# Designs tried in a protein design run: designed miniproteins, single chains, continued (3). Part 36

Each design is a single chain, and the fold is of that chain. pLDDT is the mean over its residues in the fold that is shown.

## One batch from the design tools (miniprotein)

Design m9237
Fold by ESMFold2-Fast:
Structure m9237 (fold): chain A 90 residues (1-90)
Amino acid sequence: SDAERAALAALIERARKALLEDIKANPSLEPYFKGILEGDDDAFIDFALADPAMAAELFETLADIAEKLGATKTAEAFRELADYLRSLAA
C-alpha cells in the first residue's frame, strides 16, 4: 500500500541519516555499509514488501553487526526497520 511504502521510505531515510552520523564519528565504518548508502530505495521497498519477514531478519542481522562495530545510532534505526517489517509479516 502507499501508506506502507511511505512508512518504509521514512524509516530508510532515518537509517541513512543515523548511518551518516556514525560514519562522521568513525569514517572506517563507511565500507561496511556502502550498500545502504548507494542503494536504490524503491528497489529495497519492493523487496521488503515482497517478503517482510525475510527483510526483518536481514535488518536484525545488520543491527547486530552495526552494534558490534560501535555504530549505535545505525543499530537503533535498523531495529526500528526490523520491528516495522515484522509488524507487516504478522
Scores: mean pLDDT 84

Design m9238
Fold by ESMFold2-Fast:
Parts: structure tokens; sequence; C-alpha cells
Structure m9238 (fold): chain A 69 residues (1-69)
């Protein structure tokens, strides 16, 4: 079914994007500490980065699903 295809794509995207996001978060924290960014502002930027990554991941998944239809 189409929902089974959607789930397979979801799992593929999740497995790929989780390590990519973790690396981006680590770099953000490292650079923020070097630049003496306020800890609260740095934490907010972390969640903004997560939001952007989730949106890009959703767009990629939807594009892959549409190609299979």
Amino acid sequence: SISDKGYEIFKEILDKKQPELDNKVKELIKKGKEQKVDPLKLSIELFNLMSDSIGESADEGIAKLKKML
C-alpha cells in the first residue's frame, strides 16, 4: 500500500538524517562556545537548526514518494 511505501521512505530518511543533524549540532555548540554566544541563545539556535533539518527531511521524503506514484 502507499502507507507502507511512505513508512519505508520515512525510515530511510530517519536513518540518514539523524547522524547529519547530530554533526551539525556538535559544530554549532563548538563554534558558539568559541564565540562566547549566550547559552540560552545558543540553545534556541540548536532548536531552530533541528526545525530546519526536519523540514528538509520531510520535503525529501514527500518528493521520493511522489516519484513512486
Scores: mean pLDDT 79

Design m9239
Fold by ESMFold2-Fast:
Structure m9239 (fold): chain A 77 residues (1-77)
Amino acid sequence: LPPIEPLDEATVSTEELREATKQHLLNLSKFYKSQGKDEIAKVLEEGAKKIAEAKNKEELYEIAEKTEKEVKELHEK
């Protein structure tokens, strides 16, 4: 499973991190859905929704890490 890329805190705003992370998770969701892995795709879509609601970079990183862990668990099934 590819890791969710770490986001550079020094070079991007919270709004930019939020949008980039959301789009990344949605793109991964589409990929996994195309592979017939609907359960993984659903986790990634839910992660993207939570990212959209994140108030700051700390919440963003926490949601991204939790989403990555859930995806890894499903991928290893």
Scores: mean pLDDT 76

Design m9240
Fold by ESMFold2-Fast:
Structure m9240 (fold): chain A 80 residues (1-80)
Amino acid sequence: EKRKQLLEEIRKLSIQGTSHGIRGVGAVIDGDLDAAKEHYEKASRLYEESSRLLEELGKLKEAERDRKLSERFLELAKKL
């Protein structure tokens, strides 16, 4: 019950994180580096929150994956 609610929230965060990641890439292609940085930073934060909720569920491998995605997007934002 609470587990199902957390999984639904994780799914929402993952969808939003993916959306911002894609928009970040699109902004880079369009030459809008400020928009790209903002989207990558948002993607990083969303995956970090997803990772925390996955840890609460004991899904450590999925949490680790989302933490690495968060780190990767933050690194992309720093290179812009």
Scores: mean pLDDT 88

Design m9241
Fold by ESMFold2-Fast:
Structure m9241 (fold): chain A 99 residues (1-99)
Amino acid sequence: MEIEKLKEMVESLDDPELREAGLRAVENIEKGDVEGAIQALREIYDLAKKYLDEGKFETAEKAKQIAVEMARLLKERFPDDPRVQAAADEIIEAVKNDE
């Protein structure tokens, strides 16, 4: 996935908390801040779970989709970083198991 497409997707979000978390994650990826990007990815997934518990199913689904796309982008941008591979695979499998 292209980072510009992810940014557009994040900017289109109606939920300000999810949008802010997504924009922070995109910024960390662009800066090459691997640790910050992994943290933001986990925050987005935690928000998805929170929204699901609150009955905000549409927002939860958008958060899950953003988390998966961001995990895939991190794997593509940092293919040789085992922390990125482990964190991204963890999020992708978690989302897959929730479906």
Scores: mean pLDDT 81

Design m9242
Fold by ESMFold2-Fast:
Structure m9242 (fold): chain A 86 residues (1-86)
Amino acid sequence: MLDKGIEAMLKILETGDIDSLSEEEKKAVEAAEEYLLEKTKPIAEEHADEPMEKVMEIIIEYFSKTDPKAAELLKKIIEAHKELAK
């Protein structure tokens, strides 16, 4: 289930510990990752000339309409990346 995979990925981002996940959650994460990559690939290709930050904004807007949990996960990933970029 996509929602379960996204929730598990959010948990990893919060705790930093993938071993805290159940086997079912780990499988859901893999399925969610494949789904997100397949959905984002055509958007990234359409906007290949745009900066990555802008492409990510477009992807988040797309998911905010179709899957709000996916949009939340992507926002968290971007925020974590910015926090790590000193």
Scores: mean pLDDT 73

Design m9243
Fold by ESMFold2-Fast:
Structure m9243 (fold): chain A 84 residues (1-84)
Amino acid sequence: MPVTQESIDAAIQQLMDAVLNTANSQPIPPEKAKQLEQTALRSYNNSSLPTWHKRQLLLLAAKGLELAGDLEGAERLRKLAEEL
């Protein structure tokens, strides 16, 4: 359970992979959608990341959730990004 920059970087890579897979018109399974949300929230709570980077991760995760069919979750993350 180490909280490290490496763990966050790995989560960002997972998020990018999920978005790219969705761009290929494939549905994102619920497990991946949850990982996208967790990645964005982990980024949001990381004081080591600059605000612009947190915002970009939240917006990217929101796009992934939207493409996975979680429109409510996507809008929640977008609002969170705007509040930064």
Scores: mean pLDDT 69

Design m9244
Fold by ESMFold2-Fast:
Structure m9244 (fold): chain A 84 residues (1-84)
Amino acid sequence: MVRLRIVEEDGERYIEVEADPDSLGSYSSEEKDGEVTLTFTVVSPDGLQASFTIKAKKVPIPGGPNNRYEVTGIDVEPPRPVAP
């Protein structure tokens, strides 16, 4: 299962992404000029697949293990049945 969480800190909005490996069909990330493009394809146990493309600015947390992402755009492909 893929879980997306929007977090607000110091007036900025960020997105956290958590994905279950068994639900994640594919994952790709590209960083250019401080902008990150994340593409996820997920497959549900019910035989549906969906693709999500998230554009965000990468914001490192000083001294922390995690990065935050300020969302600039989200594109979602409608869920559809997985071909046999």
Scores: mean pLDDT 62

Design m9245
Fold by ESMFold2-Fast:
Structure m9245 (fold): chain A 84 residues (1-84)
Amino acid sequence: SLKEEGDRLYEEGQRAAAQGDFERAARLYREAARLYSQTPGSERNLAKVLRALGQLAEVLGDLETARRLYEQARQAEERARRQS
């Protein structure tokens, strides 16, 4: 399923980030976010990956991208709460 694929990409992204491969981690996280955004009921997973991507942007010094990603994560978390 798209959710299972998203989960796999998120886990691969975490491994890449742990190894210091931030460019690979960012690509994997963006792919996971895309799949979660297309999957009903995955708003919490979307928020999680967007926060991870925001943290990478901060590490890389892209504070404007980080701020935007954290805002998107907050909105996804709010949508998840409204659906419960």
Scores: mean pLDDT 87

Design m9246
Fold by ESMFold2-Fast:
Structure m9246 (fold): chain A 103 residues (1-103)
Amino acid sequence: LPSLEEFLERFARYLNEELEKLGLPTLSVEDVIGIDVSSLMEKLGLSEEEAREALEAADKAIQINIENPLSEEQARELAEKLSEGLSEAAKAFVRAVALAYSI
């Protein structure tokens, strides 16, 4: 598993790739480190319900990766399955979290 610093750097990188695909403004690593979760969900345009579902899916991805470390490809497949039926922004968030924990 990555350190907290490595996770945040990787999360910012993957999140920015997803934000570019969605046509949303990118965030600096410093912004990602300094932003609270609620503010991040708001910037992604997620409703309270979508934010809850995205956070639940992300938590499951983290738990699975802790128990069985995943490659980038496996992390992408896991994120797709866990975020099935969610909005594109919610899927992007879950994917970025899962990839940040990949090895």
Scores: mean pLDDT 77

Design m9247
Fold by ESMFold2-Fast:
Structure m9247 (fold): chain A 70 residues (1-70)
Amino acid sequence: SMALEKAVEEIVKTARRVVENPDTAPHVKELMREILRLAEERSPEEVLAAMRASPDPLVRGLAEQGLEFA
């Protein structure tokens, strides 16, 4: 789905910005790096499904934000 591809693209852009920010807490950077790795290894559908199933509310929130901006 083009909409899911767009959602993952927006998620990846946000994750990269968070990782590049020197003020971002180390544990948040690690979460963002895991999301970036998942996006490289999996389809957009699988990435969004995995993020929405995450126990971390930050990861789930980022998935919902990506879907809204797609």
Scores: mean pLDDT 85

Design m9248
Fold by ESMFold2-Fast:
Structure m9248 (fold): chain A 56 residues (1-56)
Amino acid sequence: ELAELRALRARIDAEIAALRAQLAQQPDDAALRFELGVLEGLRGIVDGIIRLLESK
């Protein structure tokens, strides 16, 4: 379970990096900015869950 969450976090981090690279080429793309915001929010949630599980 915890290892799966860490793997998910790593995949989200990779997608965030890819979207940031795309935004560097298309800084006015509102859809890319929205997708980045969603993934950053999900990354925060996953990190929070990992921290809670590591505290138990």
Scores: mean pLDDT 81

Design m9249
Fold by ESMFold2-Fast:
Structure m9249 (fold): chain A 90 residues (1-90)
Amino acid sequence: DAVTAAVRAHLERALEHLRRALEAARAGDVEAALAHAREALAHLAEAGRVVDATGDDAVQAEVAAAVRPLAEEGERVAREVAALLDELLA
């Protein structure tokens, strides 16, 4: 499934950037954290574009199920980054 592989690759890149954003936020480097968060958002946008290009709700649901653990891990890391940035910008 070329579509699932492409979506997974973009989500893996997004997660990599989210982890770098988390490391930067923990170091108090707001500029680096935001830069990595922007790169993660770009990869998430590309994953969404790949899914949307299928034009098939059943295929979209199947891809979503296949990448769910990766998406859940990404959401968890993103919430940690957001919480730290909220504290740093308070």
Scores: mean pLDDT 87

Design m9250
Fold by ESMFold2-Fast:
Structure m9250 (fold): chain A 55 residues (1-55)
Amino acid sequence: ASLLDIEGVGPELAARLRAAGITSIEQIKDAPGEGLLSVPGIGVELAIQIARSLE
């Protein structure tokens, strides 16, 4: 699955995730808080929603 398969992630947000070094869903599962919160434009609520959508 691609980053675009994550609920709430559009093409622009997927590009920002890749620019921050997050290129796979497994990287988000491994560090859902630290990884996502390091990306500009991702707040704690969006990070929680993305992490929960991967459960």
Scores: mean pLDDT 72

Design m9251
Fold by ESMFold2-Fast:
Structure m9251 (fold): chain A 74 residues (1-74)
Amino acid sequence: MFSRELLRREIEEAEKLGLPEDEIYLGVVMAVLTGEGVYDAAVVEEARRLSAGEAGPSEELRARGREVIEELRA
């Protein structure tokens, strides 16, 4: 089961390790790929395409990742 609590803890641990925001964002994308979706379908589909190596993270996908991180901290 995908959990906001678990994802929030993973983000906190990544921040403690000193990972830059973009690396934390990529961790969120990977968590979305392995979970049953707290995020909208568009983010899940873009995460799947990124995982397939079709392209690097788009600016839109990065912005959505930041929004999710902010929501999880709220």
Scores: mean pLDDT 58

Design m9252
Fold by ESMFold2-Fast:
Structure m9252 (fold): chain A 67 residues (1-67)
Amino acid sequence: SDAEKGDRAGVLGVIHEAQGDRAAAIAAYQEAVRHYQAALATETDPAKRARLQAAIDRARARIEALG
């Protein structure tokens, strides 16, 4: 699913950040945002939408901090 792809990309972002690879971390977090946005576009459950939005917000915060 797009949510699972987002989670995988987010984990890769954390790994790259821990390794000091800023460019790779930003790219991975951007990938996570794209997948979570795709999941959000088809999600109608308010609780699941809130979790997806929180995941997008966390990934965006990391992109801002690293850029």
Scores: mean pLDDT 92

Design m9253
Fold by ESMFold2-Fast:
Structure m9253 (fold): chain A 83 residues (1-83)
Amino acid sequence: KDAVEDLIKEFERLAGETKDEEIKEKLEGLVKRVSYLKEQKLYDEALELAYKGAKALAKEAEKIDPALAERLQALAEEAKREL
């Protein structure tokens, strides 16, 4: 429960900090989908989506913004740990 909310806030923060518009749009989309699952009380599904989404975005960000990629990878591991 709290882990999902913390992950959403971190994804929102990273979306606000990134200079890459494509990564920003994808992060905003991930926030929207994870938030929807949280509202439905589907916490395990929200954590799994956060894990898979953050991991995929970390790979995309790897050559654009390595610091963002590292933060996204850390959030993916955090989501997996709570699952």
Scores: mean pLDDT 85

Design m9254
Fold by ESMFold2-Fast:
Structure m9254 (fold): chain A 68 residues (1-68)
Amino acid sequence: TPFEGERFAGTGGRNGKNHIDSSNRSSQQARRKGGVRQEEMTRQAELQILDNNTTDEDMKMRNFEYEK
């Protein structure tokens, strides 16, 4: 290690390896949030369910009025 400065990972060695594992897992979470946007997809699905319900009711009323 260079000047080590902060003994946060270099000097101990063992601590550095544990830190990189944690960092890798955090990176995976960040990637998922920015990449797949699963949360947005869930919200979109909810909106689609509402649209289907509204359309279904509208069709039911129209069918009743049209009689056919």
Scores: mean pLDDT 51

Design m9255
Fold by ESMFold2-Fast:
Structure m9255 (fold): chain A 117 residues (1-117)
Amino acid sequence: MVEEKVEEAKRQLDQTDDYEERIEILVRAAKEIGRILGVEKFGEEVAEHIRETAAKGLGLFVAILWLEKKLEEAKRNNDEEVVKAVEAVIELLEHAMGVEIRQAVQRGLERAEELRK
């Protein structure tokens, strides 16, 4: 179930070129992952942190750093459901950053092709 939701969110991230839409996809996925794993309040906390990070103009990498700290805490507390939720959301944030990098590279290649004409 979590893996299926992660794959759905990755597909949605691959289809968008809009930063605000990308943030809403990540926020929605975090809430759903938390609900599926029975850690709904934690999923809502993660979603709010992603939204706040974006609202402050901070990169998705900042949200990943916060989640890595939460992952260490959850592992120390043997909270398997929180560990799974954090790992799934980090995977989605890393995928979203990968999309941004690939889109930036594609724009660079398109400009280089125009300069050759």
Scores: mean pLDDT 83

Design m9256
Fold by ESMFold2-Fast:
Structure m9256 (fold): chain A 90 residues (1-90)
Amino acid sequence: KAEVLKLKADMYREAAGLIAQGDYDAFYDLAYRTALEINKLTAPDSKEWHDEMAELYAASLFASYKSWADKDPQKAADLLLQEADEYEAR
């Protein structure tokens, strides 16, 4: 659990910088790779679903923040930093 929370906090912090810079491809890749690592830790026996679950997570996260970033990249970054702080505090 602590490892998952740290992975999420670290991911949200890095993602905030990427989205503020308009690097949407790197943002999606980061979210996908992090979700894949979390899936391996939390569902190790469900190997056939790791990629599909990671892709769905990354696509969902990207869609949520992309809608903000299209209007205000800094607002999207601020929201990501808020999530990072919340995961770090848990």
Scores: mean pLDDT 77

Design m9257
Fold by ESMFold2-Fast:
Structure m9257 (fold): chain A 63 residues (1-63)
Amino acid sequence: GKITGTVAAASEEGIAVKGADGSIHVAPGSATATVNGVTDTVADLVKKGLIKPGDVVTVEGEG
């Protein structure tokens, strides 16, 4: 499912997102994410410097 929240931690290996309810959700670097209208893998967004802690993100991850 899709998770929208604030990036708590991000690396090429994966992302941790804090949801509105304060829950932390983790997705792998291969997961698709959207930040500021840009959609790419978490790993590629991190490599390009397009995503970092504090950003609002929507992530699609496999459970």
Scores: mean pLDDT 80

Design m9258
Fold by ESMFold2-Fast:
Structure m9258 (fold): chain A 83 residues (1-83)
Amino acid sequence: IEDKLPEELLEKLKEKEKELKEKMAKVGEEDKETVKKLLEEGLLFAVKVLVEAGLVEEVRDALERFRSSLPEDLVKKIEELIK
């Protein structure tokens, strides 16, 4: 997947990963809702970047593969991003 992304989009993903890691480091062990939201934000950002790169089929395949392992709300949000 990294080999399929343009350098510009890969850089955006790395910047977002760093941002989310910094935010997660500030979250207490008891704040599971905030951790869940940060992980959801990261995944949705990655999906948007992949769609922008034209990798919609790869996102669709991944969604089908992991649909049963993902929260229903998150699945619906990803489906909306795929168009």
Scores: mean pLDDT 72

Design m9259
Fold by ESMFold2-Fast:
Structure m9259 (fold): chain A 92 residues (1-92)
Amino acid sequence: DELQELLEKVRELEKETPSAENYVSLAYLYLQLKEYEKAAEYLARAARLLGYSEEKVQEILNLASDKKKLEEKLKELSREVSRLGAEEHAAL
């Protein structure tokens, strides 16, 4: 039941327009599904949209084998997305 709900949330987010916020959310859902390779891939996509270097993007992709480091990177990028969203709201 909970697994089915997570899968449905993934499907809906994958239909949405690509954004750093949506990719961070997808990474969180895949982390809960224990799909660490997909979680790392979506975190890397979010990092690219946030202007991270290709070296840092590759570093994130290499975290697929380390759940704790993936969770820490998810928290880091989630904070960055929230910060940038608030800044753009102030600029509009």
Scores: mean pLDDT 78

Design m9260
Fold by ESMFold2-Fast:
Structure m9260 (fold): chain A 81 residues (1-81)
Amino acid sequence: DQLALASRVSAEEAELAMEAYRALAAGRFEEALRLARSIPRYGEAFAELIRRAEAGDATAFAALALLAIGMEEDVRLVERA
Protein backbone atom coordinates (compact mmCIF):
# COMPACT_ATOMS: atom_id res chain seq x y z
CA ASP A 1 0.00 0.00 0.00
CA GLN A 2 1.66 3.18 -1.23
CA LEU A 3 -0.33 5.34 1.20
CA ALA A 4 0.86 3.34 4.22
CA LEU A 5 4.45 3.34 2.95
CA ALA A 6 4.35 7.11 2.32
CA SER A 7 2.94 7.64 5.82
CA ARG A 8 5.84 5.71 7.41
CA VAL A 9 8.45 7.64 5.42
CA SER A 10 6.70 10.97 6.10
CA ALA A 11 6.62 10.25 9.86
CA GLU A 12 10.39 9.69 9.91
CA GLU A 13 10.95 12.75 7.71
CA ALA A 14 8.66 14.88 9.91
CA GLU A 15 10.58 13.87 13.06
CA LEU A 16 13.92 14.73 11.42
CA ALA A 17 12.53 18.02 10.09
CA MET A 18 11.15 19.01 13.50
CA GLU A 19 14.43 18.10 15.23
CA ALA A 20 16.39 20.10 12.64
CA TYR A 21 14.09 23.08 13.19
CA ARG A 22 14.46 22.85 16.98
CA ALA A 23 18.25 22.78 16.59
CA LEU A 24 18.07 25.83 14.30
CA ALA A 25 15.82 27.68 16.76
CA ALA A 26 18.35 26.96 19.53
CA GLY A 27 21.18 28.39 17.39
CA ARG A 28 22.84 25.01 16.77
CA PHE A 29 23.34 25.52 13.04
CA GLU A 30 25.84 22.70 12.45
CA GLU A 31 23.55 20.15 14.14
CA ALA A 32 20.55 21.50 12.23
CA LEU A 33 22.39 21.04 8.92
CA ARG A 34 23.39 17.44 9.77
CA LEU A 35 19.80 16.57 10.74
CA ALA A 36 18.36 18.28 7.65
CA ARG A 37 20.68 16.40 5.30
CA SER A 38 19.39 13.13 6.84
CA ILE A 39 15.88 13.83 5.49
CA PRO A 40 15.59 11.62 2.36
CA ARG A 41 13.35 13.75 0.12
CA TYR A 42 13.69 17.20 1.69
CA GLY A 43 17.33 17.19 2.77
CA GLU A 44 18.67 19.59 0.14
CA ALA A 45 15.75 22.03 0.48
CA PHE A 46 15.98 22.10 4.28
CA ALA A 47 19.77 22.50 4.19
CA GLU A 48 19.47 25.48 1.83
CA LEU A 49 16.85 27.13 4.06
CA ILE A 50 19.01 26.55 7.15
CA ARG A 51 22.02 28.18 5.45
CA ARG A 52 19.89 31.19 4.51
CA ALA A 53 18.45 31.45 8.03
CA GLU A 54 21.98 31.41 9.49
CA ALA A 55 22.85 34.26 7.10
CA GLY A 56 20.01 36.29 8.62
CA ASP A 57 17.13 35.52 6.25
CA ALA A 58 14.08 35.67 8.55
CA THR A 59 11.78 34.47 5.74
CA ALA A 60 13.84 31.27 5.40
CA PHE A 61 13.56 30.71 9.17
CA ALA A 62 9.77 31.17 9.00
CA ALA A 63 9.52 28.85 5.98
CA LEU A 64 11.41 26.11 7.88
CA ALA A 65 9.04 26.47 10.84
CA LEU A 66 5.96 26.20 8.63
CA LEU A 67 7.35 23.20 6.73
CA ALA A 68 8.35 21.28 9.88
CA ILE A 69 5.03 21.97 11.64
CA GLY A 70 3.06 21.23 8.49
CA MET A 71 4.82 17.90 7.99
CA GLU A 72 4.18 16.88 11.61
CA GLU A 73 0.49 17.81 11.40
CA ASP A 74 0.09 16.08 8.03
CA VAL A 75 1.50 12.85 9.48
CA ARG A 76 -0.84 13.06 12.48
CA LEU A 77 -3.87 13.49 10.19
CA VAL A 78 -2.89 10.53 8.01
CA GLU A 79 -2.12 8.23 10.97
CA ARG A 80 -5.44 9.06 12.66
CA ALA A 81 -7.47 8.57 9.45
Scores: mean pLDDT 71

Design m9261
Fold by ESMFold2-Fast:
Structure m9261 (fold): chain A 62 residues (1-62)
Amino acid sequence: MDKEQLKKRILSALKASPGFVRQSSLARGLGISVGTVSYLLNELKKEGLVEFRPGVGYRAAR
């Protein structure tokens, strides 16, 4: 799966979640490394598509 497809899957997983999700939970759910999830979440954060809360995790932006 390419980077754009992975970013879309991460966004879909976050949109399906009622609250904040940890990077490790996304990595397990998608079957990819925590490092890859972290990189893609930082890209989505730059794009304004996700919210980050220290100590809690990530959520899709509203």
Scores: mean pLDDT 79

Design m9262
Fold by ESMFold2-Fast:
Structure m9262 (fold): chain A 78 residues (1-78)
Amino acid sequence: MLSLEEIEELLRDARRTLELGRELIATAKTASQWAAGQLLVIAAGSDAWLAKRQAERNGAPQELIDEAEAILKEAGGK
């Protein structure tokens, strides 16, 4: 099971990855660049899903669970 510190790190990385993915999608000039952005969004959603599951199991502060849910909602995936 991930520690609270590891959950916080995973959520920070997921948020950054989501932002990078969305920026790549918005600025994509080729299909390959757009696809790369989509893969980053999917990766961010997967990390957020794992973080949420670990946070719930570990009794983490609700704010960490809420952040994980926000990232999942924005990523639109699992």
Scores: mean pLDDT 82

Design m9263
Fold by ESMFold2-Fast:
Structure m9263 (fold): chain A 70 residues (1-70)
Amino acid sequence: ALDELAEKIKRAAASFGIELSDEEARVVAELLLSRDPAAADRPEVAARYLAQLMGLTEPEQIARLRELLA
């Protein structure tokens, strides 16, 4: 679960020009799960918190992020 979420986060961030190491992606995944455990199973939850961390506010960007985390 954690490793799968971390890999999804790494790929999603890269799509927005942010390069994360495997360790950095894992830390972000742990942060999301500490906010809401549903982030592991629900892309809309993970996308909401990741968008906040990345400073993404546009609905289109958040929708893209949700797709990448599915």
Scores: mean pLDDT 82

Design m9264
Fold by ESMFold2-Fast:
Order: C-alpha cells, then structure tokens, then sequence
Structure m9264 (fold): chain A 65 residues (1-65)
C-alpha cells in the first residue's frame, strides 16, 4: 500500500544520509535491496518519491529552524 511505499522511501533516504550500505539497508528492512531495485522503484513511483522528499525536507526545516 501507499503508506508502506512512503515508509520504504523514507527509510532508504535516511539510511543513505547516514552512510549505510545497500547490504546494511537490506538487513534493516529484512528484504534484499539492490541499487537496481531502488532505481526501478523510484522510476515507477516518481510522484510518491517527490512527495516523501518534500515532507522530509519540511520536517528538517522545522527541526533545524
């Protein structure tokens, strides 16, 4: 569902910002994730990816002032 996809995008983006590898992200999510899987998911869900990134940026701005 939409919410699960949003949470997946958010987790991947946060993990990448923290410097986690794809293997480490796969362990955290419990599912094997490759760079190709991420690229395909982003390509299939571009509006959702954009929305999640905007939400995260808005939250960051509120926290950091």
Amino acid sequence: MELEKRNRIRLIELAREQGYSLDEISRLTGEPITEEDIEKFEAENPELVEQVRKEMEALRKRING
Scores: mean pLDDT 69

Design m9265
Fold by ESMFold2-Fast:
Structure m9265 (fold): chain A 54 residues (1-54)
Amino acid sequence: SVASAREVGDVLRAMAAEVDMEVESRETAIRTLEALMEVPRLRDTAQRMLEELR
C-alpha cells in the first residue's frame, strides 16, 4: 500500500539522518527507494522520500 511505501521512506530517512550514513550507505538507501519507484502504487511516495533524502 501507499502507506507502506511512506513508512519505508521514513525509516530509511531516519536511519540516514540518525546514524549519519556515509556515501555508500546512503547510496544503498537511494537505490532501495529507486527500486520502490518501479512499483506503480508506491512511486509517488518513493519519489518524495528520494527528494527529502537528498
Scores: mean pLDDT 65

Design m9266
Fold by ESMFold2-Fast:
Structure m9266 (fold): chain A 69 residues (1-69)
Amino acid sequence: MSKEEKEEILREIAEKYGIDYSALVEAYRKLMEHPGGRRIVDGFFEQYKLTKNPAVLDNLAGVLLSYLK
């Protein structure tokens, strides 16, 4: 998945949940620094790209929100 495609999904989450885009980018950055975070995040991005399932977007948003605190 391209950087552009990931940014579009992050913007969808920001708009849906009323969260500042820069805060979501910071949460994403923190996830990418974790040993398993990159795999988890990339898995959800790929699954949402393939399915466009709102439940997958909600799960991805939940993971990102847990890193906003």
Scores: mean pLDDT 79

Design m9267
Fold by ESMFold2-Fast:
Structure m9267 (fold): chain A 94 residues (1-94)
Amino acid sequence: SPAQEEILAVLEAMRERILADPRTSEEIKRLVEETLEAVRELIEKGASVEEIVKVALEKLSEVFQLALEQGDGATARLVLETAVRIVEIYQQAQ
């Protein structure tokens, strides 16, 4: 669906920025990769946009918490901005 493709594109853009930053911890990079993998698997299974959004936001919350614990304000902000964009995509798809 267009909404699923937009959500994946937003997450992939976040991943590229996080992976390109040498200051970001390997733990955060791993959790970000796991987030993308979980979303891709749901899309492959034909999961609903609602289910994809729920899982994506849950995983982004985990990344956000880890970034705050590590003092990585730049990653925490990027994750929050990504979560807001996903919610906006979901609302527009209603």
Scores: mean pLDDT 90

Design m9268
Fold by ESMFold2-Fast:
Structure m9268 (fold): chain A 98 residues (1-98)
Amino acid sequence: AAVPSLQEVYDRTIEFMEKVLAGELSEEEAIERLRELTLLWEQVALDPAQTPEQRRFAVLLGASFTMMALAIRLGVPMEVIKKEAERIIAEVKAALAA
């Protein structure tokens, strides 16, 4: 697919995390969507048109997705994963408000 806009990447991130909180995703689907989100945020991090602050945010968010996928694979309790999803939603919304 074509590269989505930065706004679409933010929207997809929030939508995915809200689905995690709702318990609507299988472990396999969650891991695959986290890989896709990691790739999208990597493209933001590597985009010279983005500000250094946006690129730094993209790197840190991609790291959070990678660790969340690892936590799911290792059977970390869903309550811990949901707390991480809430943290990510808050950080993404704060970045949009800045």
Scores: mean pLDDT 84

Design m9269
Fold by ESMFold2-Fast:
Structure m9269 (fold): chain A 64 residues (1-64)
Amino acid sequence: EMKIKDFLLTIRGVGEVYAEKLVALGVNTVEQLKALPDEELAIRLSLAGIRSQELRQEIIAAVK
């Protein structure tokens, strides 16, 4: 099973800092990420400090 941090690092524009912030917000598994509604995931990404709408949409697309 791919670790959540390793998965997040495969997404263009997501570095270690954003990956660690997402894990700190309680995103602990790839399965949990895939199960979140797009709106809930967008809110968590915003709270993690990902202010770029383009990057948030790219992360959502990569997760789904």
Scores: mean pLDDT 75

Design m9270
Fold by ESMFold2-Fast:
Structure m9270 (fold): chain A 69 residues (1-69)
Amino acid sequence: MISEEAEQTLLYILREQIGASDEEVERLKRLVESGEEIAEVLRRSTHGAPSLEEARERFRRILEELEKR
């Protein structure tokens, strides 16, 4: 379990730095079971990404993957 402050920080990074829309962030919140999954999604989107645009494309692909559960 992550703190509320840590969760807010992760959501801020997704919106402001990765460029996720508010709707995409709300979709993520509905698809995840814990704040730790939000951290994992951010890690998977950004780790080894050569650009912010690639991080955004990875984030969108992860959202689609989560919806297929």
Scores: mean pLDDT 77

Design m9271
Fold by ESMFold2-Fast:
Structure m9271 (fold): chain A 56 residues (1-56)
Amino acid sequence: SLADELIELGKKVDSPGLEQAGLMLKQYPTPEMIRSADSLISQEDLEKVKKYLEEN
């Protein structure tokens, strides 16, 4: 699931925000929680994910 992928990515790129966002989505998979989870993800976290996906 997307939530499990976010948790795993958060661990791999060392981002507590990504891991927490994934945990929230896994527990409450609603549009409101998706918006709340997004607020935990910084621009730097997104750049880490982008780099990881481009290199792996």
Scores: mean pLDDT 75

Design m9272
Fold by ESMFold2-Fast:
Structure m9272 (fold): chain A 58 residues (1-58)
Amino acid sequence: DALLERLREVARRLARIEERIRALQRQLENTPDPQKRLQLQFDIGVLHVEAAVLRTVA
């Protein structure tokens, strides 16, 4: 079933994005450097947008 295959693929991609977000958030908590913190915050924001787009097509 093509629909089930698509849903499984979207679920796997969302899980990977959520895992990356959590990893970056943990890194942010342990990062005192202001420039690196700013970069991490933007990277986290981009991943949230990617996750939101995937959720709208699932």
Scores: mean pLDDT 84

